# Designed miniproteins, single chains, continued (2), part 56

Each design is a single chain, and the fold is of that chain. pLDDT is the mean over its residues in the fold that is shown.

## One batch from the design tools (miniprotein)

Design m5915
Fold by ESMFold2-Fast:
Structure m5915 (fold): chain A 84 residues (1-84)
Amino acid sequence: SDRELAREAILIGAGVTILRMHIHVARKFNTLSEEEKQKLLEKLEQYKREAEKLLAESTDPRVKELLQEILKDIEENKKDIEEL
């Protein structure tokens, strides 16, 4: 259902937000090791696959818009990690 897809999208968005906070703290106080960077990139890639799957399954334009914003946030997080 569109409600279930919206709930799943919110959970992915929350996970991406937590990773964004982790990256922000790392930029301010410490640099991530190459192993830690790789693990964060792998986690963002998992969220990307989940968001793309939900986007393909969704028919509600509001859920699609939310998922597109989440995908944009994932790409911005990947760039932020690469700049560390």
Scores: mean pLDDT 84

Design m5916
Fold by ESMFold2-Fast:
Parts: sequence; structure tokens; C-alpha cells
Structure m5916 (fold): chain A 71 residues (1-71)
Amino acid sequence: MEARIQALVDEALAAVRAGDVAAADAVLRSAEGHRAEAERLYVERMAPIALEEAKKNGADPEGIKEFEEEV
């Protein structure tokens, strides 16, 4: 099952990269029994990417809270 959840997350990430957020949402919803786990993995994979992008582009809203914790 974990491998299937990983595949769904990969499909969602591919849709986001193509600019199709609706398709990404549909893929994540297709894991309804495991939606929370798929969503968690999606966030885990997106978090470092979002932080890197926020650093390059001057702290987008998505990275602001984490960036405020600079040490």
C-alpha cells in the first residue's frame, strides 16, 4: 500500500509541475482511505521545494512562517 500512496503523490506532483492543480487534487482524493497519509507525504516532498523557491523569490507566503524561524 505504501508504494501505491507514493505513486499517487508522484502523480500529484507531476500535475502540479504541469500547472494542473485540479488534477493534483483529484489524484490525492483518489486515495480517500489513505488521504491523510498521501497528503502528509505530498507536504513533506513539497516543503523543501517551497522553502528553496521562497528563498530564491524573496519569501513567498507558503514559506514565510518557516522562514521567520531563521537561526
Scores: mean pLDDT 64

Design m5917
Fold by ESMFold2-Fast:
Structure m5917 (fold): chain A 75 residues (1-75)
Amino acid sequence: SISEKIREILEKYAPEVEEIVNQSNVEERNEILKRLNELLAKASDVKTEEEVKQFEKELKNFIEEWKKKLEEKKK
């Protein structure tokens, strides 16, 4: 089912999201959680296989964007 595929995507990327949250300060965590909640709201409206693929791309892009932002902060 579509809901099972969304759950599997969320479980797959959960460790990376947790790592990003753990490496961020309070202000960054608030931004991450706000964006994550927006993505989770979109996930509840996913009805097609193409929307599942789009959701995974958006989640992956979100993770990569924050990894880059946190890495630049270390420099």
Scores: mean pLDDT 82

Design m5918
Fold by ESMFold2-Fast:
Formats: structure tokens, C-alpha cells, sequence
Structure m5918 (fold): chain A 69 residues (1-69)
């Protein structure tokens, strides 16, 4: 369902944030920020693909992703 997919998105976003904290604690703050931005872009693409597979249009998928950010 869309609700389950939104929950999965939030959980993955939290994982990206936690990984960024771990890298920052290792003294790699600039790298942590770059990696987090890249992973968030990948998460958006993955989420869009799943929405399209569920039968949403590209426009609808983009709108849903925008609302989650």
C-alpha cells in the first residue's frame, strides 16, 4: 500500500541520517554530507520507481515524493 511505502521511505531516510552521524563521528563530516545527499537522491529514485510500479503516473509520483520531503 502507499502507507506501507511511505513508512519504508521514512525508515530508509532515518538509516541514511544515522550513517551520516557515524561518518561525522569518524571525522569525515564533509564526506558524510556528500554521501547523505547521494543516498537521498537514490532513495527518491527508488521510491519513484515503486510508485510507478504501483500504477501511479510520473507526475503523481513526483508530487508524492515532494510531499514526503
Amino acid sequence: SLEELKKEFREKLEEIEKEGVRLALAGQTDEAERIAKEKIKELKEEFKKKLLEMGYSEQEANEIIRELL
Scores: mean pLDDT 83

Design m5919
Fold by ESMFold2-Fast:
Structure m5919 (fold): chain A 88 residues (1-88)
Amino acid sequence: SELEELEKKLEEFAREIDELIEKAKNAKSPEEALKYYKEALKKLEEAIEYLKNSKLKDHPLVQEAIKHFEGAKKQLEEEIKKTEEELK
């Protein structure tokens, strides 16, 4: 179904984002951490755009997923800002 295809795509996005966040947390320097956080931010933006352009965008599960990813994006932007301040 279209919902099952969307759920599978969401799982792929979540996995990719989680792997990048883990790499950032295990980074050897703030510069390396920042690189992975920015890659994770780009993946979050791609996930949000994918959901907003979906045929199922008005589905309650999709709206909740958008809110979840937007919340994660906000938290990640805070971490990026903090990491950038460490490089000053």
Scores: mean pLDDT 86

Design m5920
Fold by ESMFold2-Fast:
Structure m5920 (fold): chain A 56 residues (1-56)
Amino acid sequence: MERLEGTIVGVSGGSLTVEVDGRLAIVYSDGRVVFEDGTVGTLVSVTGDKAVIEVP
């Protein structure tokens, strides 16, 4: 598994929108992260405007 660092660019109703390498992903309240291309990862941590996401 690989860890990616993204920047939080939006917050709505308990979900976060994160930008990683020019791609957008949605972080759901259960910690699931879904990228625009359908890749699914898991939220590891959030610190300030930074999110760490683990992908397969």
Scores: mean pLDDT 80

Design m5921
Fold by ESMFold2-Fast:
Structure m5921 (fold): chain A 80 residues (1-80)
Amino acid sequence: DDRYYVEVEYFDEETGRWLRFRVPKALVARAAEEVARRSTSLEQERRLAEEQIRRIRQEVAEMTPEERERLREESRRLLG
């Protein structure tokens, strides 16, 4: 169910490609809170957001089906 996921697209300058991947909304919410907590300027916010996107991509790639389902339920709870 796509309603619990966000499709993230960003330009990876290292590979010169647009990367697309799906992230449970709970992880996006956690990343947004972390960026807001640590950033004091728009440029710092952009840099930290990019760092969080890379971290989330790694976590999603290494995620087990059980972990993915758990985060989907967290996303459902967050939206419900």
Scores: mean pLDDT 72

Design m5922
Fold by ESMFold2-Fast:
Structure m5922 (fold): chain A 114 residues (1-114)
Amino acid sequence: MEEVEKLVEEAVRLAQEAGIDPDLARMIGDVVRSIAEKYGIETAKAFLEALRAIVDGDEEKLQESVERIAKAAGITLEEAQRLVDLLRGVFDGARTASAVRKEQEALRKKLEEL
């Protein structure tokens, strides 16, 4: 439990450093918690390594993380790849949503000046 909370905190921190809003970063943290609860702590650690590789744009480390997830969770490489692809999609979506929110706020402030 305590080790799971540390992984969740690290995932939220990584997402926020990548420019994701706190509410969306928390959702990414919740995914890591769910992975730990369903597949164990080692799988959650491998998932956090995958998230770090996504943030860093490191495709080699991302592929290593897929292999670690497959071994830790006892699933196929294809299933692990699908989970990582879903994580990448969630991360990219959250980053895009956060960027759009910032642009919307800038536009609102500009309209208030008119």
Scores: mean pLDDT 82

Design m5923
Fold by ESMFold2-Fast:
Structure m5923 (fold): chain A 65 residues (1-65)
Amino acid sequence: SMMVEINEKASLEAARKMQEKVRAASEEARKAPSEEERLEIKLPTHQEVNKLTNEIIEKLEAEAK
């Protein structure tokens, strides 16, 4: 079904974008000279993952009409 295909595409796209954000945060941590500065680097939250996934689903649903 179209909904299954949309959900699969959204999940893969969200996973890729989330992986990129985690990688960027890791690079910032590597460049940070102190422990305190590393603690200021924020990893993506579950809310951000859910929001991104929902936004991609909505976009794909709109494009499928």
Scores: mean pLDDT 69

Design m5924
Fold by ESMFold2-Fast:
Structure m5924 (fold): chain A 65 residues (1-65)
Amino acid sequence: MSAEEVQALALEAARALPADASPAEVQRKAIEAVNAAGAGDFRVDVRAARGPDGTLRVEVRVEPG
């Protein structure tokens, strides 16, 4: 699995949550999806924050372990 595939998987898991999901729930779900896929040898950092306009922003960074 490539770093790009791991990032896509994490983002897909985050997007599967309801729009009212908390940033913490989004981060947790993305990390769980990566671990379930067996990509534990990658370093994955997930950050989620809600802006002043209510828009949820999700950033995923993936590096080889």
Scores: mean pLDDT 75

Design m5925
Fold by ESMFold2-Fast:
Structure m5925 (fold): chain A 105 residues (1-105)
Amino acid sequence: DREELERRLAELLAEMLELAGELNPNFVDRPSREELLRASLLAVEILLNRTSDEELAERLTPEEGALVATPLVLLELAREGTLHSNNPELQRLAEEIRELLRQLE
């Protein structure tokens, strides 16, 4: 199911963003897992051209739009094959994200 793969991709992005936040000792304000998952799902929809500009304007506050930018950049890096990390867990997530994205394209 394509929607299940898109949901799984969003979950991996949210996990990567949560882990990256936990590994940064200077990051005080962290979005919730739910906020990261919502932002990641919207980023997947944008990347796959499944949402219109009008739909995005209806769904996003300015604050939510800012949260979507990070997972969208991660997806673009994964698409280009440039999403890498020196942390083994983040690298594993990057490889899984790239593989799922390849299956969706």
Scores: mean pLDDT 74

Design m5926
Fold by ESMFold2-Fast:
Structure m5926 (fold): chain A 62 residues (1-62)
Amino acid sequence: DADEEADRAGAAAASAGGGDAEAAKTNYQMAHDHPGDGEAAKKGALEGGADEKGAERASYAA
């Protein structure tokens, strides 16, 4: 289910971004709009303030 995948991607991105709630929200929004799209998850993590390593992890989780 796309919803489950987006939720998991958002949680992983938040964890990678250092637990920033605002970053988690942005990452979840990106993952929700593009479930299974690692590039969208990566962009969401970067916009939320995650570093490159965190963004890469978000991409992997998506």
Scores: mean pLDDT 60

Design m5927
Fold by ESMFold2-Fast:
Structure m5927 (fold): chain A 87 residues (1-87)
Amino acid sequence: EELKKKAEELRTIAENYEAEAQRLQDEGDRFVKELEEKAKKSKSPAVRKYYLALADTQRRYFQGQVDELNAKAEKYRKEAEELEKKL
């Protein structure tokens, strides 16, 4: 029962990290899309290039954060699965 409770706690932690990763992914995608739309609407090549570069920088930043959270989620999910195998 202690192992079962610990496995459930680890699954909850994994689910919380997955939810945070999804929220950051959605927020990042929305922000990047807004920057790409500003680039598309710009008639100035210099301004277009600026917004596209900013969009690329933000995409990399958010992707890094999402990957980090998903890696943490996977770690806790695997730990929960290993404990469940002992039940």
Scores: mean pLDDT 87

Design m5928
Fold by ESMFold2-Fast:
Structure m5928 (fold): chain A 62 residues (1-62)
Amino acid sequence: SVEELLEKIKNNMSVEELLAFLKERHPEAYERMDKEQLKSILEKLKKEVNEAMVRALVDALT
């Protein structure tokens, strides 16, 4: 969910831990995504949380 991902980002999980979380929750979507772009998005979200961007990411995974 958007709320779960937001909480993990706010709790300073590493990009690697966030990627592992996304792979566990959405394995099929994770495989089709560009991992470099996904890492970049997660790094940006860790610096400046944008709820709309988190929602767009979750929508892309579902």
Scores: mean pLDDT 75

Design m5929
Fold by ESMFold2-Fast:
Parts: sequence; structure tokens; C-alpha cells
Structure m5929 (fold): chain A 79 residues (1-79)
Amino acid sequence: ALDEEAAREAYIERVLNVVKSEEITDEQMEKLAEELGVPVSKIRYWHENFTPENEEELRRLAREAFEEALRRLEEEERA
């Protein structure tokens, strides 16, 4: 559905905006690292080195994390 795709895109944009934020906190970096399944050092690297290539990698991981979260939510509703 369009609403699901819009939610996915909103999540991806939120992830990108957090990484690009000059006001990013250590807590936000840790939470994002857990959501994406990467080390906090990788989030810090992307924050300091926000290139088109790194943006594409981040978009891919955010999309995968969103889909995994939806899958788990659907499984929990069925359990």
C-alpha cells in the first residue's frame, strides 16, 4: 500500500536526518546503531563522512531494518 511505502520512506528520511544532524547525541547514535545492526563507530563515521555513497549504504540498511521490524511485528501479532 502507498501508506506502507510512505512510512518506509519516512523512516529512511528520519535515519538520514539523524545522521546529518549537527545536534546528534551519543544516545541517538547508539539507538540508531542497534536499529541498523551496525557498530556505533559506523554511525559516527557516516555522520562525519556523509557522502553520496555512504548515503546510499545508509538508505539500504534503513530500508532493511524497516522491513525486518515490520516482519517481526507481523509475527508477534500472529503469535
Scores: mean pLDDT 79

Design m5930
Fold by ESMFold2-Fast:
Structure m5930 (fold): chain A 68 residues (1-68)
Amino acid sequence: SSKEIIDNLIEIVKKTLEDNSDAVLDDETIEQAVKDFIEELKEKAPEASEEEIEKAAKEVEKILKKYQ
């Protein structure tokens, strides 16, 4: 299901940041990472609704901003 793919991609983002806790992200890096996430999600979960994509993108942006 698209939900499982979305949840797995978000968990990968969380784990990657936890493993790189010394990282400090600027606004440009966060914006690019969110765009890359959306592109990958659309490729891996083409059945995902626009609402699901938007919600997942906001969650990823929130996670990334903790490292700003």
Scores: mean pLDDT 81

Design m5931
Fold by ESMFold2-Fast:
Structure m5931 (fold): chain A 94 residues (1-94)
Amino acid sequence: SKLPKALEKKFEDLFKLRTVNEVVSAAEKILNEAKTKYPEYIKEAVDGVAAVALFYSNIGRGDIAEALINFVNSKYGQYLSKSGKVNLSLARSY
């Protein structure tokens, strides 16, 4: 698995949220848990948040997508893969 089951479940719940504050807070908790408990998965977890940003862009929630892009770039930009960077770029195109 690309992610531990505990983080994978939290990402599943993240796709169900619909407010900027809830999504950013949940994403921050996931990445803090990855940094402290699963540091070997931090890159995959940050790429996961980039994919969530693209998801929200695609469903017409550009406000959530922009907040996630800003959050990742401000604190976790160094962990983004090329794929993660592409997902954030596509999320901005909304």
Scores: mean pLDDT 86

Design m5932
Fold by ESMFold2-Fast:
Structure m5932 (fold): chain A 98 residues (1-98)
Amino acid sequence: MEAERRRAEVAALSVRAVLGVDVEGNLERILEMVFEENPEASEEEKEEARKKMKELLEELKTNKEARERGLEEVRARLDEIPDPLVREAVAAVLAEYE
């Protein structure tokens, strides 16, 4: 239940970032939540995750086509999300920014 709610929150933040809403803040919060869920992760793994997040942030800020592609993929895969809490959270964010 708690892990499922956390995944739903991360999914909602991810969709907001793809929509261009507070991209940096949302990605930083996602990273923090992922580390909280994986406290046993090594410092090397955490550093690699930070590097990947920074690369994603740069792409989302500079590449409108990448943002639009990401949004289209989220919409196309909405029904394929197995966790109903995650699916509902993602659908709610998409509806909010229609």
Scores: mean pLDDT 72

Design m5933
Fold by ESMFold2-Fast:
Formats: sequence, C-alpha cells, structure tokens
Structure m5933 (fold): chain A 71 residues (1-71)
Amino acid sequence: MELIEEARKLGYRIGYEGAKAGLSEEDTVALAEHYARRLAKKHGLTDEQIEKVAEAAREGAREGYRDAKAS
C-alpha cells in the first residue's frame, strides 16, 4: 500500500528534522505517529491499516533521527 511507503518517508523527514531541532527521539517518534494516524484517518483507512501506517511512520522517524545524530 502506497500510504505505508509515504508514512515511512514522512516519519524519516520528521525524525531527521526533530533531531536537528533538538527534540528527543521519543517525542519525535510520537509526533510522526500522530501525523501519520491523522492522515490515515482522513483517508478512511481501517483500524488495522491505520496501525500499519503508524508503525511505518515510527520506524521512519527512528531511522531519520538516528541518521541526523550520526551526521
């Protein structure tokens, strides 16, 4: 599903920018999840699909955060 890939990319961007802005990894991952869940709900996804989109955003955010800190 295209939205899972987009959520991962969105999460990565939020994670990367969050780290640059001095946010914690935990807060940044939560922020990415929040945006992804709202986007999925607006698209009329099922609860199961929303959870998959949220998990992709969390994974992306952790990767983006860690990449920014390693740079």
Scores: mean pLDDT 85

Design m5934
Fold by ESMFold2-Fast:
Structure m5934 (fold): chain A 88 residues (1-88)
Amino acid sequence: GMSENSRGAIAAVREAPVEALTAAIGGALAAIGGAFEASRLGNEEAARAGAEALLAAGEATGSAGAAEGGRRAAEGAIETARTRGPGG
């Protein structure tokens, strides 16, 4: 399932909207960068972990568009990693 850290970010957004939302957005951007880097390196497991964080961050925003965008980005990162394969 989703990582514990990503789930924590969702909970924080619900209790403290301004600061928690800023933290969740920052986490989402970091997860996007991580997923892209993992995809470039052909590491499917790392790409999957980044994808899970992206999905959780999208849900935390409460936006259907953001959630859909996160899902599409996650699927793209995983597919790219699979295409390249582990070990380059």
Scores: mean pLDDT 58

Design m5935
Fold by ESMFold2-Fast:
Parts: structure tokens; sequence; C-alpha cells
Structure m5935 (fold): chain A 80 residues (1-80)
């Protein structure tokens, strides 16, 4: 389904951004990747809302798990 494809793409983007952050050599490059994580979080939240509207509770649940993982990771990157 389109929702399952979107979720898979967002998961791949998260994995890609984690690798990009680890490869970042400067504070400026790390800040750019952090902004990309925040943009990804917005996309995940939009997917959750769409899945809920379509009553795709399976996708909403899986996207919610991805949202939690992203929030925890972003908070760690902000040095909290």
Amino acid sequence: SPLEQQLAQLKEQFDSLVKEYKAAKTPEDREKVLKKFEELLTQVRQLIAQAEAEKRWDVAFDAGALELGLVVYILGLKKE
C-alpha cells in the first residue's frame, strides 16, 4: 500500500541520516543533519495522521514507534 511504502521510505531515511550524522566532521555539518532529523519527524507525524484518517492502525502504530525512536534520538543529539 502507499502508506506502507511511505513508512518504509521514512525508516530508510532515518537509517541514512544516522550514518550521515556519524560521518559528519564539523559542528555545522552535524547541525544540518539535526535539521534533517527534525524534518523527518514532521514527515513521520504527517504519516501517522494520514494512517489514522484511513483507519490503518497497523501503519499508525509502526509509524508511532518510529516517531518515538526519532524523538529519543533527536533529544540525545541536542545534548540533553
Scores: mean pLDDT 87

Design m5936
Fold by ESMFold2-Fast:
Structure m5936 (fold): chain A 95 residues (1-95)
Amino acid sequence: SIEDLVQQLADALPEVEDSGGVQLLSELTGLPKAVVDLALEVLQWHLQGLSDEEIRARLAELTGRADLLADPALARQIIDYLVQLGKELLALWNK
């Protein structure tokens, strides 16, 4: 599933931001901190105007998991999932 691929990418992060915000959002959603951190980072890149191709390249470099991002269509689904999740997390934080 897309959720399983997102978890595999998150598990491959070299470090996870252990901020109070990431911790609180993890507790509120039941999502692992690594998934919360990854979704917020991908949302930030998207809001900065990076293309899906640029985000894909950054994800591959950051995680070392270019294998999970090799299919452009699947990579787009992963990016769309992370952007949407990041938006939902940000909306929850602002309530």
Scores: mean pLDDT 85

Design m5937
Fold by ESMFold2-Fast:
Structure m5937 (fold): chain A 86 residues (1-86)
Amino acid sequence: SEVEDLRRDGREAVLAALERMLAQREQFEKQAEEYLKEAPEEKKEELRQKAEETVRNLEELAEMVRAGEEPEKIVELARKREEELK
């Protein structure tokens, strides 16, 4: 998983993986918008909230890296957020 990759190579890999995740954020947002168009109305709000939460989580991880947080804390947060979105 991407979380395991972050831990293996230390801080450099954490930065590289987060930059990759942020680069994929735009594609994820576009795919989420397309999916929302096809989703039942009763599920649209729930799916929209999950998409917004995913983007916020990626932004929080990037901020932690820029602030110089410990890699273990960043990996732990990413893992928890990944589990919560399942």
Scores: mean pLDDT 67

Design m5938
Fold by ESMFold2-Fast:
Structure m5938 (fold): chain A 99 residues (1-99)
Amino acid sequence: MELEKKIEELRKKAEEYSRKAVEYNTQIDELKKQIEELEKKYRDMLAQSPELGEKARQEYEKKKTELGKKMNDYFVKAGEAENEIRKLQEEIEKLEKEL
């Protein structure tokens, strides 16, 4: 039946978006770790060299902002992928009721 083939194609697309969502969430987790490591490095540096405080803070804030922007980009992409999965699942459910 043409309906069965269409359902299979939609399921394949949903799996592709699911894979992308997992990849984006993995990147978010890695960026979170990088931010935590950056915060620790900044605290350790201030403990050892308080005189470098202002320069260290500026470098820390700049890197944290850059990592935060990358993380936000992946959050947007993950959300878009999840929305596409939802639309595909809704269409699959409608077609399955007509089988």
Scores: mean pLDDT 84

Design m5939
Fold by ESMFold2-Fast:
Structure m5939 (fold): chain A 88 residues (1-88)
Amino acid sequence: MQSKLEELKKFVDEAVERIKEAVDRMIEKGYSPEEIEKNIDTAEKGLIDIVKQRGKELGLSEEDIQNVIDYTKKKLEEIRKEALEKAK
């Protein structure tokens, strides 16, 4: 059975996958590295705000919420590095 923390991480995984798909589509269409970075930056800020809000609603501790935020940032940093490498 999933904990509330695992439930929030699953939400993050699904959101990150959608961001990755959008970024991959931008790369295919020839968007600049600067445009791709701005898109990822905007998506990261929005997702972190949602994680903070949902974490509070789920009754998670500040420590657990911070762990999910760190997890989110690591996942998006991986996408950023891959995207910028592909976009040049």
Scores: mean pLDDT 83

Design m5940
Fold by ESMFold2-Fast:
Structure m5940 (fold): chain A 109 residues (1-109)
Amino acid sequence: ARQEAASKAGQELVKRINELVEKYKGDEFAIGVARLDDDTSIVIFAVKKDGVVHVEVYKITNGKVELIGKRTIEADSAEDAIRKVAEELGLTLDQLWSEPAGIYRPKPG
């Protein structure tokens, strides 16, 4: 059940980031991850387009993916936008990475 729930959450997150990149036709995107406890993580997606960054914040609890916030902010990069949102929310990022415009592919983990 735990591995199956994690796989399902991963597939939903891949779908959501790809939809966000496609919707805004971003120049770059970034993903930040903050672990709150053993069963709860926050995932932050950022897509930069035309000097603005579109940010969505997700809470993952026991394989359930929930959208908990949206932001549109000015930042120098998608990663900088994630850092600003994480600071606003009092989160410590365990992972942060960026990619140029394209389809997100999950890293094996």
Scores: mean pLDDT 76

Design m5941
Fold by ESMFold2-Fast:
Structure m5941 (fold): chain A 79 residues (1-79)
Amino acid sequence: MDELLRTSARVIADAAKSLSPEQARQTVRDAIRSIAETEGVENALRFGDLLVKEVREALGDSEVAKAVEEAVEEEKKKL
């Protein structure tokens, strides 16, 4: 499971290079909700942590990276 979650996080991190902060936030919300529905809340929380790490590695301290991190924390509070 962790390998699939990490692969999904890397795909989203790569896509985020071409997204606005608003688009990145929506992509994160949709991804976390989808994983929570199909794989459960615990895997959605783990995915969020992996996504933040992959986005920071891919985009550094960018506006898009901050938007992703904020969206992850917001969605984690709703799970």
Scores: mean pLDDT 82

Design m5942
Fold by ESMFold2-Fast:
Parts: C-alpha cells; sequence; structure tokens
Structure m5942 (fold): chain A 76 residues (1-76)
C-alpha cells in the first residue's frame, strides 16, 4: 500500500541520514532547542525505535502524531 511505501521510504531516509537533514531544516536547529523542538525530536526518536523493532503500525501512529504536532507548532 501507499502507507507501507511511505514507511519504507522513511526507513531508507533514516538509514541514508536524509531524515536527519529534513528534521534539522524543519526545526531550524539552534544551539539550544525550544520545548516544542525537543518534543518533535523526541517523537522522531520514538518513530525510529518503532521501525527498528519492525512495529510499523506504531511507527505510523507516531508519524501521524509528529505531523499533527509539527502543524500545530507551525500554525500562526
Amino acid sequence: SSDEELMKRFLEAVENKEWGAKIEGSLSMPEELTPSQKELLEISKEIIKALLNKDYEKAEELLKKLEERRAEVAAK
């Protein structure tokens, strides 16, 4: 399915460090992270952990949470 393909691309991006660059870009990594930036980073780490455990359903749930939280942080 398209969702499974998305998760496979995410895993490849993590392995190739591409996800790291995307996170850095979206977070605008300063020397010290804001509380919101720390929260987004923690969710991202949980997604990686779920993928390493091959728990793709949990990873998808966490990815949805990350997208929602990122949208909230970006909202004006």
Scores: mean pLDDT 61

Design m5943
Fold by ESMFold2-Fast:
Parts: structure tokens; C-alpha cells; sequence
Structure m5943 (fold): chain A 82 residues (1-82)
């Protein structure tokens, strides 16, 4: 659990550090990607921006990371139940 939150934090920080490449990927997905691919990329961008906003405001992002991790675990449970 702790390792999963740390991994998620590292992924979001990496995405923010590589904003230009992420933005390029989103633009390409909008032109050539499926609806599902666009939705997934837009969701990742939204979470990265929310994380940055919390950090800039001096707020603890732990609660945000826990909620996002919970959503990912629910998706995994749904897939495993098949």
C-alpha cells in the first residue's frame, strides 16, 4: 500500500516534469486515438494537474493519492472478477 502510493506520486511528478511530451501525446490521441484512449489520457492529465495544484497550495496530497489509488484498485477488482 505505501509503495503503491509512492509509485503513483513518482508517476505524477514524472508526468509534470515531462509536460511538453505529455501534451504532445494528448494532441496526437485527439487526432488519431479512440474515444477510450482520449478519455484515459485526459484523466491522467487532470490528476497530474490536481496533484500540482495541491502541492503549490502547500496542501498534503496524501488524501488525493489515496482516493486515486482506491479508484485504480476498484478497476482492477472489476477486471479480476471476470
Amino acid sequence: MKEEIEDLRAMLEHALANKAKVDETIERAKKYGSKEEIELIERLARYAEEYQRLVEEGRDPEGFLEEYLRELKEEAKRLAAE
Scores: mean pLDDT 70

Design m5944
Fold by ESMFold2-Fast:
Structure m5944 (fold): chain A 68 residues (1-68)
Amino acid sequence: LSAEERELVVEMLQTVYGLSREQAEALVDWLLAHPDASAAELAELAARYGLSPEDVEAVRHVIRVLEA
């Protein structure tokens, strides 16, 4: 991700999902570090941030599209 694309995803996570900036940045950084994360790992991550597994999968999809 470019710095601008990363900031876009961070702002989306704060606005749409109600995460703090620190939580949003940590979530994005974790997804970037684990591009092949399993469904079980995404479900655990979702629970940690108070999100649904579907929401975390949607965020990962956005990151993948921006990196393509």
Scores: mean pLDDT 83

Design m5945
Fold by ESMFold2-Fast:
Structure m5945 (fold): chain A 91 residues (1-91)
Amino acid sequence: MKEIELLRILDGIKELIDYLEKNKDKPLSDEEKEALIEALTLIREEAEKLGLKKIAELADETIKLLKENPNDTEGLIEKLKELEKEVEKEI
């Protein structure tokens, strides 16, 4: 079981949620968007390596939402919470 890898993914998602909740009332900078895309890309790649197709797909959907609607912080947080819940199901 890849439990440690799943816990690391979960911690990463929780850190992203915390960051966005703290910055909810302001638009993301280009630097912040790139950092979030990079973090989500790493989560997607790790999920793919573990064979967790749904988690990888949700991470990809979150990246697309961030690229298309970067000022929809509420929607991004909701997507990340959905991703968090799916990772928790695998632990």
Scores: mean pLDDT 81

Design m5946
Fold by ESMFold2-Fast:
Structure m5946 (fold): chain A 110 residues (1-110)
Amino acid sequence: TKELLEKAKKLFDEANKLYQQSLEYRFKGDDEKADELTAEANRLLSQGHLYLSQAYKAQGNDALAAIHQHEADMNQAIADAVEAGDRKAARDGAIKYTSFSLRQIGDQID
């Protein structure tokens, strides 16, 4: 369990670095490189959430395992859309992911 959590953290840290680099390339007008880095960042986020899903399932927390599996699926869909050049699907996926994440935060506060 601890090893899975550490693997997830490393992937999230790496994804954040790639995402920051993607913003720099987009600012320079290199959309192809920006899209490549954005897709890679979302693939790493997906894998990180899969490790969290496995960790929570091992702890008997099926509800949190299911939440992280769903987040992994959403990040993978965003990566696939970016790779395909489907900018509308990528944006719609990002909006859905943000809405889902905000809902999870709201449930934690209440």
Scores: mean pLDDT 82

Design m5947
Fold by ESMFold2-Fast:
Structure m5947 (fold): chain A 79 residues (1-79)
Amino acid sequence: SAERQKELDERMKQVEADNAKLEGEVKAETAKLLQESERAKGDPRKAEELNNEAKQLVEDTKTAIEDSEAIARRERAAV
């Protein structure tokens, strides 16, 4: 139906908006983790953990965005 298609189109727009917000938040958090890593120069293990957290955050975010987009596309394809 036209109503269902419009609902799914709005949901896709919401997914795109949420993904853009998430990317901005992840960029800010990654920068914070890297600054904390620099401040932890006297603790190499802590510095490495913070760098690894930053890398993991970026990878987890890519996966989350891909998953949300795949779900939205699947829902649209069902109509």
Scores: mean pLDDT 82

Design m5948
Fold by ESMFold2-Fast:
Structure m5948 (fold): chain A 63 residues (1-63)
Amino acid sequence: SWLEELRALAATATGEARVLLEVAYRELSKVTDPEEMRRALLNVARKLTGELRERVEALARTI
């Protein structure tokens, strides 16, 4: 699932990016609306750079 992929990305990230992804995983696990999930992931991606941003944006597209 996209949540497990988000968790895996958080585990491989470092510094501020890891903290952002860990917080996103915890908060999004409580959300039930797919559109709200997509918007939240895109907002997280906006704060990231490079390949990590692209991967999070790709996850949002799978919801």
Scores: mean pLDDT 82

Design m5949
Fold by ESMFold2-Fast:
Structure m5949 (fold): chain A 114 residues (1-114)
Amino acid sequence: DAERARLWARIEAAAARYRDALVEALREALAAAADPAAGEATLSEAEDRAALRRVLEVSWAVDGDSLSARVVLEARDGRIVVEAEIEAAGPLAEAVAARLRETVAALEAELAAE
């Protein structure tokens, strides 16, 4: 029970850091690639606690330049794995997608180090 509580707390903390890092990466990429008039971003978030392996599911969409991103945080055998589906089109979408891929890779490396 204490082990399960500790694992759950770690997953919750990792999910929060993961979400915050992706939101910041998206904000920075949009600011660097264009001024506010050049694009819009949509953030959707869903949480599934029915399965221990699925804690957080988040998606992003950029209007006017077809980026669609979907990321999932999943725990396996005491590990936390980040899975992401990232698409892109156009220069702005490609810039945002590249930054998101880099952020996901960095988070995966950090979680693997634990």
Scores: mean pLDDT 56

